# Designed miniproteins, single chains, continued (5): the designs that were tried, part 25

Each design is a single chain, and the fold is of that chain. pLDDT is the mean over its residues in the fold that is shown.

## One batch from the design tools (miniprotein)

Design m16898
Fold by ESMFold2-Fast:
Structure m16898 (fold): chain A 73 residues (1-73)
Amino acid sequence: MSEVVARIVGLILRAIGAALDGDFEAAKEALLEAVELAVKHGDKESLELVLKTARKLGLEEAAKYAEEALKKL
């Protein structure tokens, strides 16, 4: 659990860094990977963090993907 959460947080931080650097494609890819990892481990709390981050960064596709994934948990 803690190992998986650390990995998801690392992906979120990568996405934030990429977005700040103007690389919105890399930011989106990192958040999509974080969604897949959170879903695989049933981690609703981390999935909510990914959704919040995607919305804050204006990454609509990643936010929609996280929202749909959250509905399945």
Scores: mean pLDDT 85

Design m16899
Fold by ESMFold2-Fast:
Structure m16899 (fold): chain A 91 residues (1-91)
Amino acid sequence: MKEKIDEMLKLVDEAIELVRSRDPAAYDRLLELMQRIYKLAEEIFSKEDINKIKELLGEVLTALSHPDDPEAVQRALELLEEIKKIIEEKK
């Protein structure tokens, strides 16, 4: 369990760095990271927590559809930090 939580936290941190980089090539990598986080969450979290993480990941991707908008980028970072908090609470 701890190993999967540590992996998810590492993936979230990578996603935060990619969002901060504002690299237009990062979107495909962000999709891969979001899918991996969701898959790991399905293995260790309750149905309620999985649904919450899925909703937050969807909101991150929606915000990232406007990468040139500083407010949208800030919203994506805030959502990723919320996901990180949910994961850390399961340590």
Scores: mean pLDDT 80

Design m16900
Fold by ESMFold2-Fast:
Structure m16900 (fold): chain A 71 residues (1-71)
Amino acid sequence: ASHLPAGVLLTAAGVQLIAAEVAYEMGDKETARQALDGALENLDVAAEKDPSQKELIDKWRKRAEELRKKI
């Protein structure tokens, strides 16, 4: 797991999720997929480090998985 704090990992996941959505709208499915994979990995590590953020993490995981199904 990354040695970064949960808050940094959540910020990274949020940025990656937005980047994936933008890439998808631009037709860049490969960039969208890579950004989604990074977002999901960062969300998993953040959930393990800070269980109090479970609701937010579950919401962002659902958003990422819904986008992944379209790619």
Scores: mean pLDDT 84

Design m16901
Fold by ESMFold2-Fast:
Structure m16901 (fold): chain A 86 residues (1-86)
Amino acid sequence: MTVVITFVGASDEQKAAQLAYAEELRARGYEVEVEVKGDTVTITIKGASVELVTGEVLRAIGLGLDGAEVTIKFDGDTVTITIKLG
């Protein structure tokens, strides 16, 4: 599966944390693309396992509980997660 995660309104600290996470995923053997545009960070994970997809959905739900606005969309083999940070 492909997972696309977009963080909107990210601080410099939050952007750095997502970039570090993307590098960790690459080190684990995932094909990961990262795009930073202003306060928006998009991480695209290709070849994600069901376990990784589940983990990303749970991570997004956790951020929603911490006050972020979270939208999760399933479309075929792609999961799109949009997280709007305060």
Scores: mean pLDDT 84

Design m16902
Fold by ESMFold2-Fast:
Structure m16902 (fold): chain A 70 residues (1-70)
Amino acid sequence: SDVEKAKELLEKAIEAAKKGDLEKAKEYMREAASLTDDPVVRRAAEEAEKPEATPEEVKKNAESALKHLE
């Protein structure tokens, strides 16, 4: 399902953020948001696009979105 694919992408975003790969984490967050109309996932992706977003913040937002979908 699109929800299961979004969850997989959020897990990949978390791993990319842990490695400090902010651009890859943003890519996975955008893909996850495109697969679901969930406002929490959408918001997490929007926060990741902010110029001041850190890898740690993207990781925490992705973890929160993943937990919400569970």
Scores: mean pLDDT 83

Design m16903
Fold by ESMFold2-Fast:
Structure m16903 (fold): chain A 81 residues (1-81)
Amino acid sequence: SLVERARELLRRADELLREAERALERGDYERAIELARRAKELAMEAMKLFEEAGDKEGLLRAIGLVLRAIGIEFEAELKLK
């Protein structure tokens, strides 16, 4: 189903965001950016699927992960010297 596919994409995006946060803590800013961008792509795909399915709660969760990914990417870019 669309919802099952979207939920799997959110799970994968969340895993990548956790990796990105660990990379950021380690000072591996390039890796944090790479992981955050990949997570954003998956979360955006989940947004499309939740929107198509009419799952408003899923859509909001996906938007939350997109915003989190953008925040990590921005923080890592600011810290690159």
Scores: mean pLDDT 90

Design m16905
Fold by ESMFold2-Fast:
Parts: C-alpha cells; sequence; structure tokens
Structure m16905 (fold): chain A 56 residues (1-56)
C-alpha cells in the first residue's frame, strides 16, 4: 500500500507540527476505509487516496 508507506515515512521522520500530525492520523483512518471500499470502485478509491495524501 503506497499511501500507507508514505504516511509511515512522514511519521517516522519525526515531524512535530501538530496540525500535520492530526492530518496524518485522519488520513490513516480514511485510507483504512478506502481499502475496504476499493473492492467495489477502485478508481474512486484511488482518487480519494490521492486527495488525502495531497492535503498532507
Amino acid sequence: DEADERLRELTEKGLTDEELREKLLKAQGEVSKIKVESEEDEEAAKERLIKIVEEL
């Protein structure tokens, strides 16, 4: 999961911005939801993932 790996790298680099940390936690939750939804509509799920990652 490329999005999950990218989120992990950002977290591991020790970013201390509180706003960014909140976005990372929210993005992890959304990624988990999208992974379940992607079985039905892979293109829509991919577009949501890109948007979430871009907002980080």
Scores: mean pLDDT 64

Design m16906
Fold by ESMFold2-Fast:
Structure m16906 (fold): chain A 57 residues (1-57)
Amino acid sequence: MREPSEESIERNYENGLKYLKAGDYASARVAFNEVLKYGDPESELAKEAKELLAKLP
C-alpha cells in the first residue's frame, strides 16, 4: 500500500495500543482487526496486531 494507507494502518495500531492501556479491550480488538483487514499480513504491524489480539481476554 501507498503512504496514505500505511498512515491509516499505523494510526489504527496506535489507537489499539491506547485502548489496551485504558482496558478497553473491545475497542482495542476492533482497532487491531482493522490493521489486519487493511494491512499487509506479512508486515511487522500485522504480526504484532495478531499477537496482541491473541493476548486479549
Scores: mean pLDDT 75

Design m16907
Fold by ESMFold2-Fast:
Structure m16907 (fold): chain A 64 residues (1-64)
Amino acid sequence: MSPEQLQQYEQAHKLYDQGLEAEAKGDYETAAKLYREAAKAAAPFPNLQTHLQKKADEAEQKAS
């Protein structure tokens, strides 16, 4: 794994953790945005990116 990919992986996890915190507070709109940003950071990791996109979709549905 390249140093750039490792940095993207760490950023994706940081954003994911922030999204989980927002979701725990019932802030599904903020959680969805954070999961979307995490998915962008996870671009080199297709399985992680797909998981984060699913989490964003679920949070968006709950925000509605």
Scores: mean pLDDT 84

Design m16908
Fold by ESMFold2-Fast:
Structure m16908 (fold): chain A 73 residues (1-73)
Amino acid sequence: SREERRQRAQRIRDVAVRARDKIYEAATKKGLSREELEKLKEEFLKELEKEGASPEEIEAARTMAEGVIDQLL
């Protein structure tokens, strides 16, 4: 249904925003290196998997995290 598609899209947006904010804060407030940010990305994606995130949600979070790392470095 339209509502089911909207809810799925919202969950994808929510995990992408979480990924963005986590990587951005680690880079700008904690001064983490590229290697440390890439490790943090992988740890966050494993955390999402443990929380029951779908493969589509995990891929959205990965894409966002990689984009933020590339923009900051």
Scores: mean pLDDT 86

Design m16909
Fold by ESMFold2-Fast:
Structure m16909 (fold): chain A 93 residues (1-93)
Amino acid sequence: SMRERLERALAAAEALLAALADVFSEPHPQVPARVELLLADPELFERAVEDVLALGEQDLDAIAEQVRANRELAGGFGAQLHAVREALRRRLA
């Protein structure tokens, strides 16, 4: 079902954020604006859900290593994961 898909996406986003807790330590100032965009744009939201589900099918340790190797880009990745998690929480409420 659609709800079960969103619940799987939320679990994947939470697992990725837990794996990257040492990399993304502070709330990114872009998170509130990204949440608003995801909630306003159904197509952007759907793409973000698909992206998180695809990441959740991969090796989390390998993803974490890639993000650590590209630390200059890690903040943007972390901000997007936090925004997707918050948008999913609001859709499932």
Scores: mean pLDDT 81

Design m16910
Fold by ESMFold2-Fast:
Structure m16910 (fold): chain A 73 residues (1-73)
Amino acid sequence: MSPAEIAQAAADRAAALAEKLREAGYEEAAELAEEVARRLREAAATGDAALVEEVLREASERLERAGDEIAAA
């Protein structure tokens, strides 16, 4: 799988997570997941492997922080 394919798959998963979070009433977490999905799709479209790696790392960190916030609420 190419870096662009990995980023696209990650974007699709983040978008699915955003939908589930919105259905559950976690609007802020859903918005964060949607932003992550959008950023990953942008990186995938460039074909820049270094950018894809950076955005994947950022996505993991942001989603981990969102999970911690939900657990703390």
Scores: mean pLDDT 78

Design m16911
Fold by ESMFold2-Fast:
Structure m16911 (fold): chain A 84 residues (1-84)
Amino acid sequence: SYLEKGKELLGQGKYEEAVEYFEKAIEEDPNNAEAYFNLGLALRELGKYEEAIEYFEKALEIDPNFKLAEKGLEAAKKLLEEEK
């Protein structure tokens, strides 16, 4: 699946390619909280903290009990505050 390919690319540090695959996963299933979460992770690794925050929030809107997305959101907010 596009989600699995994106996760593999993310694990390899191929963040821009991972983003493309997670966007395709979201296009196929707009309610896939895991795809939004992993897109947020890839964007965070690219230093796109504001965009990462939006996608972690979207993952939590779909699945409010998604503990990893909550932790991802907190980490991205902290990184955004450190950009001065």
Scores: mean pLDDT 89

Design m16912
Fold by ESMFold2-Fast:
Structure m16912 (fold): chain A 96 residues (1-96)
Amino acid sequence: SLSPEEALALFERATALYLASVDAWRAGDRFSAEVSYGIALIVRGLLLRLAPASQRPALRAAWDRVDAAVRAAFATGDLAAARAALAAALAALRAA
């Protein structure tokens, strides 16, 4: 299994890919947006499987909020709200 530090590092990488996906979508680069989003989902799956059992509920909750915000942004076009949600989730996990 992953150490807590490794789990946080993977969440940071996946969050960066989500931010890149939102930015690419806004710029009209649909291909880069879909690739970054897809890789973020793969990293999420690995993180939730390999993270320490005690950390999985917090990581799952953080990811569910991020996923909901990103999906809403793609549906409504509120990309600023999605970016804020991504940043807040990462900051909360770093503080824990």
Scores: mean pLDDT 78

Design m16913
Fold by ESMFold2-Fast:
Structure m16913 (fold): chain A 65 residues (1-65)
Amino acid sequence: GKVEKAYEDALKILRELKARGVKALNRTQVKILAEELAKKYGISVEEARKAVEEAAKEVGIEIVE
């Protein structure tokens, strides 16, 4: 579904960021990415945020305050 596509897109984005040396995202960066994915896939910002957080956990990028 749309949430699964947002999660797959988040995985691709975060893997690319990790390859460029990004080790952590702050809450503002997570919010911006979630808002962009929510707009792109027509899902809620909360659903997109959960997708970003799960993708970060899978990729090994920390989320910091």
Scores: mean pLDDT 88

Design m16914
Fold by ESMFold2-Fast:
Structure m16914 (fold): chain A 61 residues (1-61)
Amino acid sequence: GDAVSTVARALREHGPLTQEELVELTGLSKSTVSRQLETLVKLGAVEKELIDGKYVYRIRG
């Protein structure tokens, strides 16, 4: 799979995650994870929530 698939899989398998946690789990760069998260949010596949001053990402559905 590509980086988008990798990020989506990590969110599906590990639940809601921060960008930092996604970098650690996937081994992708921070910039790559950030771009793929933006793509997934725009597609409506991922929800971005602000929780206690931190952005947490979750698969929709």
Scores: mean pLDDT 82

Design m16915
Fold by ESMFold2-Fast:
Structure m16915 (fold): chain A 63 residues (1-63)
Amino acid sequence: KEIEREAEISLYVMKATVYKLAGDLEGAVEALEEAIELARKLNAPEEVIKALEEALEETRKQL
């Protein structure tokens, strides 16, 4: 069950990466925000949430 939850969060992170590679920074921000919300809802480790927040901040600086 934990592996399944981690895979779901990972899917949104990969989606954000694909959007960034395509130059869709707005889509990348939305995907990262969704990943953070899901991670918090699933009680993911604080390290995972912090990493996602840092990725979001970095992506927002590129807008």
Scores: mean pLDDT 77

Design m16916
Fold by ESMFold2-Fast:
Structure m16916 (fold): chain A 94 residues (1-94)
Amino acid sequence: SSDNVQKAQGLQTLQVQFQNDSSQAIMVNPYDVSFAVKMIQQAGDNIVSVIPDMKPLMDQMVDAVKKKDNKSAQQTSQQVSQKIQQKIDDVKKK
């Protein structure tokens, strides 16, 4: 249906924006921790507004960035991207 197409497009846009924001935040961390944290918090708010169940993962990513743990931040960003992809795939099946 047209509603499913619109939902899939919205989720795809959200995924691309998150991937760009997370990559930039990780790239500047630890050089600008405040900027990195703010970027991930804003991206997390956007994701959680669409996918409320994503809040625990976004909180984990913010914590990792605050601790300058880029490895954990990158791993969590991959989990977030995968969960958004799962929702895209589920919408496309319907």
Scores: mean pLDDT 83

Design m16917
Fold by ESMFold2-Fast:
Structure m16917 (fold): chain A 57 residues (1-57)
Amino acid sequence: MDEDLKELHELAERLGREAGSPELMAALGKLADELIKQGVPLEEAKKRLEERARELA
């Protein structure tokens, strides 16, 4: 896994743990994969994960 993808997956895991939702963790991990695949900058991808976590919590 490249450095950016690893950092986004670690953020997804943290947000999922804070919410107490394995389903949210999985959804955020999938979103992280898509954002990296689309070439979204790391800082923008982090904001997208935090936004999605807020929407799904």
Scores: mean pLDDT 79

Design m16918
Fold by ESMFold2-Fast:
Structure m16918 (fold): chain A 66 residues (1-66)
Amino acid sequence: SVGEQARQALALLKAADSATIELRGNTVTVTAGDQTVTLQFSSPLEARVAARDLLEAAPKATLVEH
């Protein structure tokens, strides 16, 4: 589920020394080293809100918007 993937993304962000949150359309991709978690949303607005919430929870991450 999206909720489970979001939990995994947040855990990855909190554990990593450096991470990237990529927002592209309806998709948010979190990358840290060789690990990647992808979240698929129903709308670009939902994806943007999720990306910003993840950045707020892990402010050391880099947010890339397309």
Scores: mean pLDDT 83

Design m16919
Fold by ESMFold2-Fast:
Structure m16919 (fold): chain A 79 residues (1-79)
Amino acid sequence: MERAVREQEVEIEVEKDGKTHRVRGRLTVEWALKDGKWVPTRARVEGVDLETGKPIRAEAEGEGSEAFRKVLEEVAAQL
Protein backbone atom coordinates (compact mmCIF):
# COMPACT_ATOMS: atom_id res chain seq x y z
CA MET A 1 0.00 0.00 0.00
CA GLU A 2 1.42 3.38 -1.02
CA ARG A 3 1.68 5.85 1.87
CA ALA A 4 2.57 9.52 2.25
CA VAL A 5 3.09 11.74 5.30
CA ARG A 6 2.40 15.49 5.29
CA GLU A 7 3.16 17.97 8.05
CA GLN A 8 1.99 21.57 8.44
CA GLU A 9 1.82 24.30 11.04
CA VAL A 10 -1.69 24.84 12.40
CA GLU A 11 -3.57 26.96 14.88
CA ILE A 12 -6.70 25.18 16.08
CA GLU A 13 -9.58 26.87 17.91
CA VAL A 14 -11.39 24.64 20.42
CA GLU A 15 -14.28 25.74 22.65
CA LYS A 16 -14.32 24.31 26.17
CA ASP A 17 -16.09 25.54 29.31
CA GLY A 18 -17.38 28.64 27.48
CA LYS A 19 -13.87 29.71 26.45
CA THR A 20 -12.07 29.50 23.10
CA HIS A 21 -8.67 27.85 23.43
CA ARG A 22 -6.08 28.21 20.67
CA VAL A 23 -3.63 25.35 20.16
CA ARG A 24 -0.64 26.10 17.97
CA GLY A 25 1.59 23.35 16.66
CA ARG A 26 2.14 20.78 13.93
CA LEU A 27 -0.49 18.67 12.21
CA THR A 28 0.88 15.43 10.75
CA VAL A 29 -1.43 13.47 8.43
CA GLU A 30 -0.73 9.98 7.12
CA TRP A 31 -2.31 9.23 3.74
CA ALA A 32 -2.85 5.90 2.01
CA LEU A 33 -3.49 5.35 -1.68
CA LYS A 34 -6.74 3.33 -2.03
CA ASP A 35 -8.27 2.63 -5.44
CA GLY A 36 -6.30 5.51 -7.01
CA LYS A 37 -7.35 8.02 -4.32
CA TRP A 38 -5.35 9.45 -1.42
CA VAL A 39 -7.26 8.99 1.84
CA PRO A 40 -6.23 10.18 5.34
CA THR A 41 -5.71 7.27 7.74
CA ARG A 42 -4.14 8.95 10.80
CA ALA A 43 -3.82 12.47 12.18
CA ARG A 44 -1.49 13.76 14.91
CA VAL A 45 -1.33 17.16 16.60
CA GLU A 46 1.72 18.23 18.62
CA GLY A 47 1.52 21.71 20.06
CA VAL A 48 0.83 24.07 22.93
CA ASP A 49 -2.34 25.61 24.36
CA LEU A 50 -1.66 29.33 23.92
CA GLU A 51 -3.97 30.17 26.85
CA THR A 52 -2.24 27.98 29.48
CA GLY A 53 1.14 27.01 27.98
CA LYS A 54 0.12 23.35 28.40
CA PRO A 55 1.69 20.93 25.90
CA ILE A 56 -0.87 19.11 23.76
CA ARG A 57 -0.24 15.80 21.99
CA ALA A 58 -3.09 13.97 20.32
CA GLU A 59 -3.26 11.21 17.72
CA ALA A 60 -6.13 9.35 16.10
CA GLU A 61 -6.69 6.74 13.41
CA GLY A 62 -9.64 6.85 11.03
CA GLU A 63 -10.44 7.02 7.35
CA GLY A 64 -11.12 10.36 5.70
CA SER A 65 -12.62 13.09 7.88
CA GLU A 66 -12.97 10.64 10.82
CA ALA A 67 -9.24 10.91 11.62
CA PHE A 68 -9.57 14.70 11.94
CA ARG A 69 -12.72 14.55 14.08
CA LYS A 70 -11.13 12.03 16.47
CA VAL A 71 -7.89 13.99 16.86
CA LEU A 72 -9.81 17.21 17.59
CA GLU A 73 -11.82 15.34 20.26
CA GLU A 74 -8.53 14.23 21.88
CA VAL A 75 -7.21 17.83 21.79
CA ALA A 76 -10.41 19.07 23.47
CA ALA A 77 -10.12 16.34 26.13
CA GLN A 78 -6.64 17.63 27.09
CA LEU A 79 -7.83 21.23 27.60
Scores: mean pLDDT 81

Design m16920
Fold by ESMFold2-Fast:
Structure m16920 (fold): chain A 73 residues (1-73)
Amino acid sequence: SLEEWLAEGAGTARVALSQDEERASRIARGMADRLEELVPEAREHAELLRQAAEQGKEAIAEAAKVLEEAAKK
C-alpha cells in the first residue's frame, strides 16, 4: 500500500540519518519525486518529504514519524 511504502522509505531515511544526513536527504528527495510521478493524489506527502530533505535532519525525522503513524492505522 501507499502508506506501507511511505513508512518503509521513511524508516530507511531515518536509519541513514544516524550515518549520513546527505544520504538521508537524497532518499527523502527521491521518494518525493517518485511519489509525485506515480501518485499525484499524494502531493501533500511529496511536499512534506521535499521540505524535510531541504531542512535537514530534524525535519526528516519528523516527516518519518508522520508517515509511520499513517501506516499504523
Scores: mean pLDDT 68

Design m16921
Fold by ESMFold2-Fast:
Order: C-alpha cells, then structure tokens, then sequence
Structure m16921 (fold): chain A 88 residues (1-88)
C-alpha cells in the first residue's frame, strides 16, 4: 500500500519534470505492487499520452476510471473520463 503510493508520487513528479519514460516505469512498478491502484493507471495513461501512444493512453484512463469508481473515488473517476475525452 505505502510503496505503491510512494511510486505513484514519484511517477507524478517525473511527469511534471517531462521525464515521461521514467513516469511510465514508476507507474508500472506501482501497478506491480498494487494492480488495483487507480492513480497508478491514471499516471501511466498520462505518460503514454505524452509519449504519443494514444490508444494505450485511453486504455489506461479507462482502467483508472473503472477502478476509481469501484473504490468510491468519484473525483478521480471524473478526471480519468475528462482525460479520455481530451485524448480522443
């Protein structure tokens, strides 16, 4: 739990600094620790979008929205849906 949260925080920082490959790797590591972490899928989707991988980005945002909804994280689910619309 705590390790996945640390990895998602690091992935978010990598995205903000423009290191999209590092962000993807850190998000992948977070998913390996906690496969149902909606934040990790959201960050992986953002990294794919920045790397030009539109199709994979949408898949990750859809997974993030599903997981966020299942966990009652309504704001995160709406954010993932907004990102899907922006990428389309």
Amino acid sequence: RDRANELTAQAGIALLSGDYEKAKKLADEAIAVDPDNPVAHLLKGEAYYKLGEKEKSIEEFERAAQLATEHGLDDLAERAKELIEKVK
Scores: mean pLDDT 85

Design m16922
Fold by ESMFold2-Fast:
Structure m16922 (fold): chain A 79 residues (1-79)
Amino acid sequence: KLLEEAERLRKEGERKRKEGNLLEAADLYFQAGVLAAAAGDEEKMREYVEKAVEAYKELGIDVDLEEAIERVKEAAKKM
């Protein structure tokens, strides 16, 4: 359930990225990371957060990967 929703958000993020909408892509990837973290899938969480960080970086927004991962883990705990 959570991983299925995370994958849906990741696919939406890929669509937005291909359209050049990097901000929406980053937000969708970050949301997918939160759901993957809540599901306990650390590999998918890291994959999605890395995609979000890359999208932010292309927008000129520097986000530290490890800090982003910690934020995602905290958000997952509050779900």
Scores: mean pLDDT 84

Design m16923
Fold by ESMFold2-Fast:
Order: C-alpha cells, then structure tokens, then sequence
Structure m16923 (fold): chain A 67 residues (1-67)
C-alpha cells in the first residue's frame, strides 16, 4: 500500500519519497492513508533537520484534516 511505501521511504531517510506516496494515496481517494503517509514524511523530516520538508508535510496533513 502507499502507507507501507511511505513508512519504508521515511525509514530510508527519503522524505520526498514518503510525501510522494502520500500524494498517491490522495489520488486513490484514501484520505486517511494519505494523512498517515505525510505523518511518516513529517517525522523523518524532523529527525533529519529538513525544515522545508517538515513544513510541507505539516501543511499537507492540515489540508487533508480540514476536508
């Protein structure tokens, strides 16, 4: 699943890959899966000090939760 892909990418330190998996979940209409995928991206970005990646993931989560 896209959530499992996001988790794996996040563990590898691939913040962009985890966010891409989140976008694929959105395209499939899986909003809960998308939120989880972006949460993996956010945690990875925070761990790596990727402030831009963290902000992008946080905004994506907020947008999805507002739907």
Amino acid sequence: SHVEEAERKAEEGDVAGASQAGNKAVDDGDLEGAIRAFEYALRAAERLGDEVGAEQARLAIEALRSL
Scores: mean pLDDT 89

Design m16924
Fold by ESMFold2-Fast:
Order: sequence, then C-alpha cells, then structure tokens
Structure m16924 (fold): chain A 65 residues (1-65)
Amino acid sequence: MTRLAAAALRAVAVGVEQGVGVRVRERDDTLEITVVGDDPDAARRAAEAIRAEAERLGLRVEVRL
C-alpha cells in the first residue's frame, strides 16, 4: 500500500472515531484534508490526530477545519 493511501484511510478512521466528516484529496505527494462537524472540539482533535499521523509517516498534509 502506498503511504498516501494508508494516510488517507487513517484520516477517515480518525474522523469516524471523533464523529466528524473527513474529505481527502491527493495532489502529488501532498494530502489535502478537510474536517467538518458540529462539534468544534471534536474537529480540532481530529485535525491534531491527523497531523500527528502524517508526521509519523513523513507526509505533507494540509488540514482545514
């Protein structure tokens, strides 16, 4: 599995765990991730978790709330 595909799946999983929506778009070696939800604290936690996972994988990620 490519690292980008793995990161995208993990981002979606984090969104489900935090009760927020996650939209993922791949552009070259960068992932664009948009987090949407009714709970701003849950969205913020999801964004932080996604950033931490990207750092662990050595990927460039742009996270939007």
Scores: mean pLDDT 76

Design m16925
Fold by ESMFold2-Fast:
Order: sequence, then C-alpha cells, then structure tokens
Structure m16925 (fold): chain A 70 residues (1-70)
Amino acid sequence: MDELENEVNKRLNELTLKYIETYKKMSEEEMKEILELVNKTLELVKQGAPKEEIEKQIEEFEKKLEEAEK
C-alpha cells in the first residue's frame, strides 16, 4: 500500500512539474483536461482505489502532457 502510494505520488509530482513548464503553451481546454485527470488521480489514491485505476489515470495525464509539449 505505502509503496504504491509513494510511487504514484512521485510520478504525479514529476508530471506536475512538466505541466507547470508546458501550461503556458496549452489551450484552456487542454489545461482543464489535465487538471481534471490530476484531481481524479489524487482522489483515487486517497480513497484507496485499485492500482489499475490509478495507473490508468496517470497514463492519461502523461499522454496529454506529451501531446501538449509537441
């Protein structure tokens, strides 16, 4: 449990820093989608949701950031 939470938090922190660097080039819609994914992921972690669901949300966050960075 703690190991999963620490792994997820580290990944979210890395993605959040990347988001801060790229947000100036994002559309309002892209920023909203990314913030929704971050909030949903944090809520799932706090609720003790299955690892698969948490990882799916993190993957969506990563994909959105990569697309916005292009």
Scores: mean pLDDT 73

Design m16926
Fold by ESMFold2-Fast:
Structure m16926 (fold): chain A 103 residues (1-103)
Amino acid sequence: MKEEIENFKKEAETYKKLADEHYEKARQIDPELADEAMKRGEKASLEERQRLLTEGLGHIERYKRDPSLKEEYARGHAHLVGAYAGFYNHYKKKIEELEKKLK
């Protein structure tokens, strides 16, 4: 159990850093979109997180092929914010549940 908590903390830290990084990138283009993506991530189901990750990466790849598509950049990073914030929240909940069992 303690080792599982440590592993989940590492996963949570990784996803928090990814969410924060992509949030800053999206916010530079569209602050409202970035804020809504972060809020969406907090409530995202596993299916929504997987969809947001796939779609986000697709938007980023489109932007790499045509850097004039700044909307693809903003959408891509916003989708990745939602996905990574969702994974962060998932691991945070798992940590809280396990720590509660420890007293």
Scores: mean pLDDT 83

Design m16927
Fold by ESMFold2-Fast:
Structure m16927 (fold): chain A 60 residues (1-60)
Amino acid sequence: MLYKATNKENGERLKYIYGIEKDVFSEEELKEAILKRIPEGDPKKAIEELLKLGAIEEVK
């Protein structure tokens, strides 16, 4: 699955928090970025929360 930030502000937040500099990124790239920032966190739960908040969306 591919994801992108829903707007410019969310893109800048993803870069700041997780170091994601790509406009379009895979689920695995996002999981790796989250684990690098929070090694003891749950990356699947974090992705679900980002989707629910409308911070990221799936690329169709």
Scores: mean pLDDT 81

Design m16928
Fold by ESMFold2-Fast:
Structure m16928 (fold): chain A 62 residues (1-62)
Amino acid sequence: GSRAEAEALAAEGDRLFAEGRYEEAAKLYQRAMDIYRELGDEVGAGRALLRYAAAVEALSAL
């Protein structure tokens, strides 16, 4: 994947998270994190990981 793909996945994840669609958001954040890691973008990967963790926590609190 590319940085643009990772950014698009994270943005769509943010939209789904705002809609309460946490499982779908978590899947997109996980995809974005994997791409950032492959690119060596530690900052992007870290931000996606925090978003992923928030989505998983929201699911666990339901």
Scores: mean pLDDT 86

Design m16929
Fold by ESMFold2-Fast:
Structure m16929 (fold): chain A 118 residues (1-118)
Amino acid sequence: MFVLTESGGGTFPEGSSLTLTYKITGNLSEVAQVSWWRQKEGEEREFIAGIDVYTGETVYAPSVQGRVTISLDMANSTSTLDMKNLKKEDTAVYYGEVVSLANPEESATGEGVKVTVV
């Protein structure tokens, strides 16, 4: 079982950049994918970015492609999401998610971190 702890939320000026991280507590060798999701008020959760732990291959949602970068630091068991050119529409709660290698239907999600763009 994995436990995720997000950090880096807060209030950010429009046009600035942010860095969000989450720490993964558990065995990374048992993780297939590390990803970031967000939920805006009154909307469904949307996928932002993912990275395959084994290959390092990244996938980005079309809505954020070119503005965000996902990375995985295996030594520190952290995933980082860098987002540039922030817009007011980026205001959301951002969640880390990891998918089990043994069971792709099994995932763990953090509590989320709030981002407000002003």
Scores: mean pLDDT 82

Design m16930
Fold by ESMFold2-Fast:
Structure m16930 (fold): chain A 74 residues (1-74)
Amino acid sequence: MQEKIDAFLKKLKEAGVTEEEVEERLRKELEEGREKLAGKNPEEMKILEELEEALRKGLREFMELVLRRVQETL
């Protein structure tokens, strides 16, 4: 599980993409998603807030949360 995150981050570095650039793009997408869901889906809003908090701590923590959520839906 963490090995998949390490492999992903390594591929980004090899492609010349910084973790900071990926984090910035993801933050913008989460903000847009939150605006669209405002007051409509409380459960989805809570998930977005958790993702935003994880992303503020770093890309690794964000990826760990995403993998956990995907596993819960399978």
Scores: mean pLDDT 72

Design m16931
Fold by ESMFold2-Fast:
Structure m16931 (fold): chain A 61 residues (1-61)
Amino acid sequence: MARVREVETTDPETGRTRRAVIIEADSVEDLDEALRRLEERGHRLSEQARADLRQGVLDFQ
């Protein structure tokens, strides 16, 4: 099952606090479910960001 977490992290390049979304998914299907939940919360990802996230999951298979 996919898990989505919002985390504030310090940017190592600028030292400024930034917000990050961490998605933990074991499969592309779990990732798609997590992205759907983000959209329901009003967070829309670009087509490129969705492609990058799916590629990350594939690289971990």
Scores: mean pLDDT 64

Design m16932
Fold by ESMFold2-Fast:
Structure m16932 (fold): chain A 82 residues (1-82)
Amino acid sequence: MTPLEREGLLKEAEASLYLMAGSIYLKLGDYREAAEYYEKAAELYEEAAELFEKAGNLDAAAEAREQAELLRERAEELREKA
C-alpha cells in the first residue's frame, strides 16, 4: 500500500463518519441535515478517488467515485422529501 492509497483510505474513513451522522439525522426525520451530511460524505469519497487515481489504483478510484455518485443521488432524494 502506497502513502497515497493510505491517504485515500483515511478519506474513506472520514466519509464513513459523515455517513453515520447522516443516517442518525435520517432516523430523526431531519431530511435536510441528512442530505447535507450525505453530500459531505460524497465530497470525501471524491477526494479519496483522486488520491487512488494518483496512486495508480484505478479500481479503488472507480469504486470511490461510484460511492460519491450514489450518495449525491441519495442527498437529492432527501432534499425532495424535506
Scores: mean pLDDT 87

Design m16934
Fold by ESMFold2-Fast:
Structure m16934 (fold): chain A 73 residues (1-73)
Amino acid sequence: VQELVHSFRLALLGADYKAALERLKELQKEQLSQATKEQLKKEGFEALNNVPADAKDSEEDRLALQKALEAFA
């Protein structure tokens, strides 16, 4: 679980929203505390609000991550 959280955060830092989405899907299968879920959700939305101007990620990957974060409960 901690390894998945770390990988999710690294993907967000690297503007790799496809990798972040895959890590979030793995985290969705885990038994996480509500506080941890809320923190990861916050970090994901903050990353999407601060996309680097030179990010080469597709709009589709960003939208998919946004939808997954909205559904992450």
Scores: mean pLDDT 75

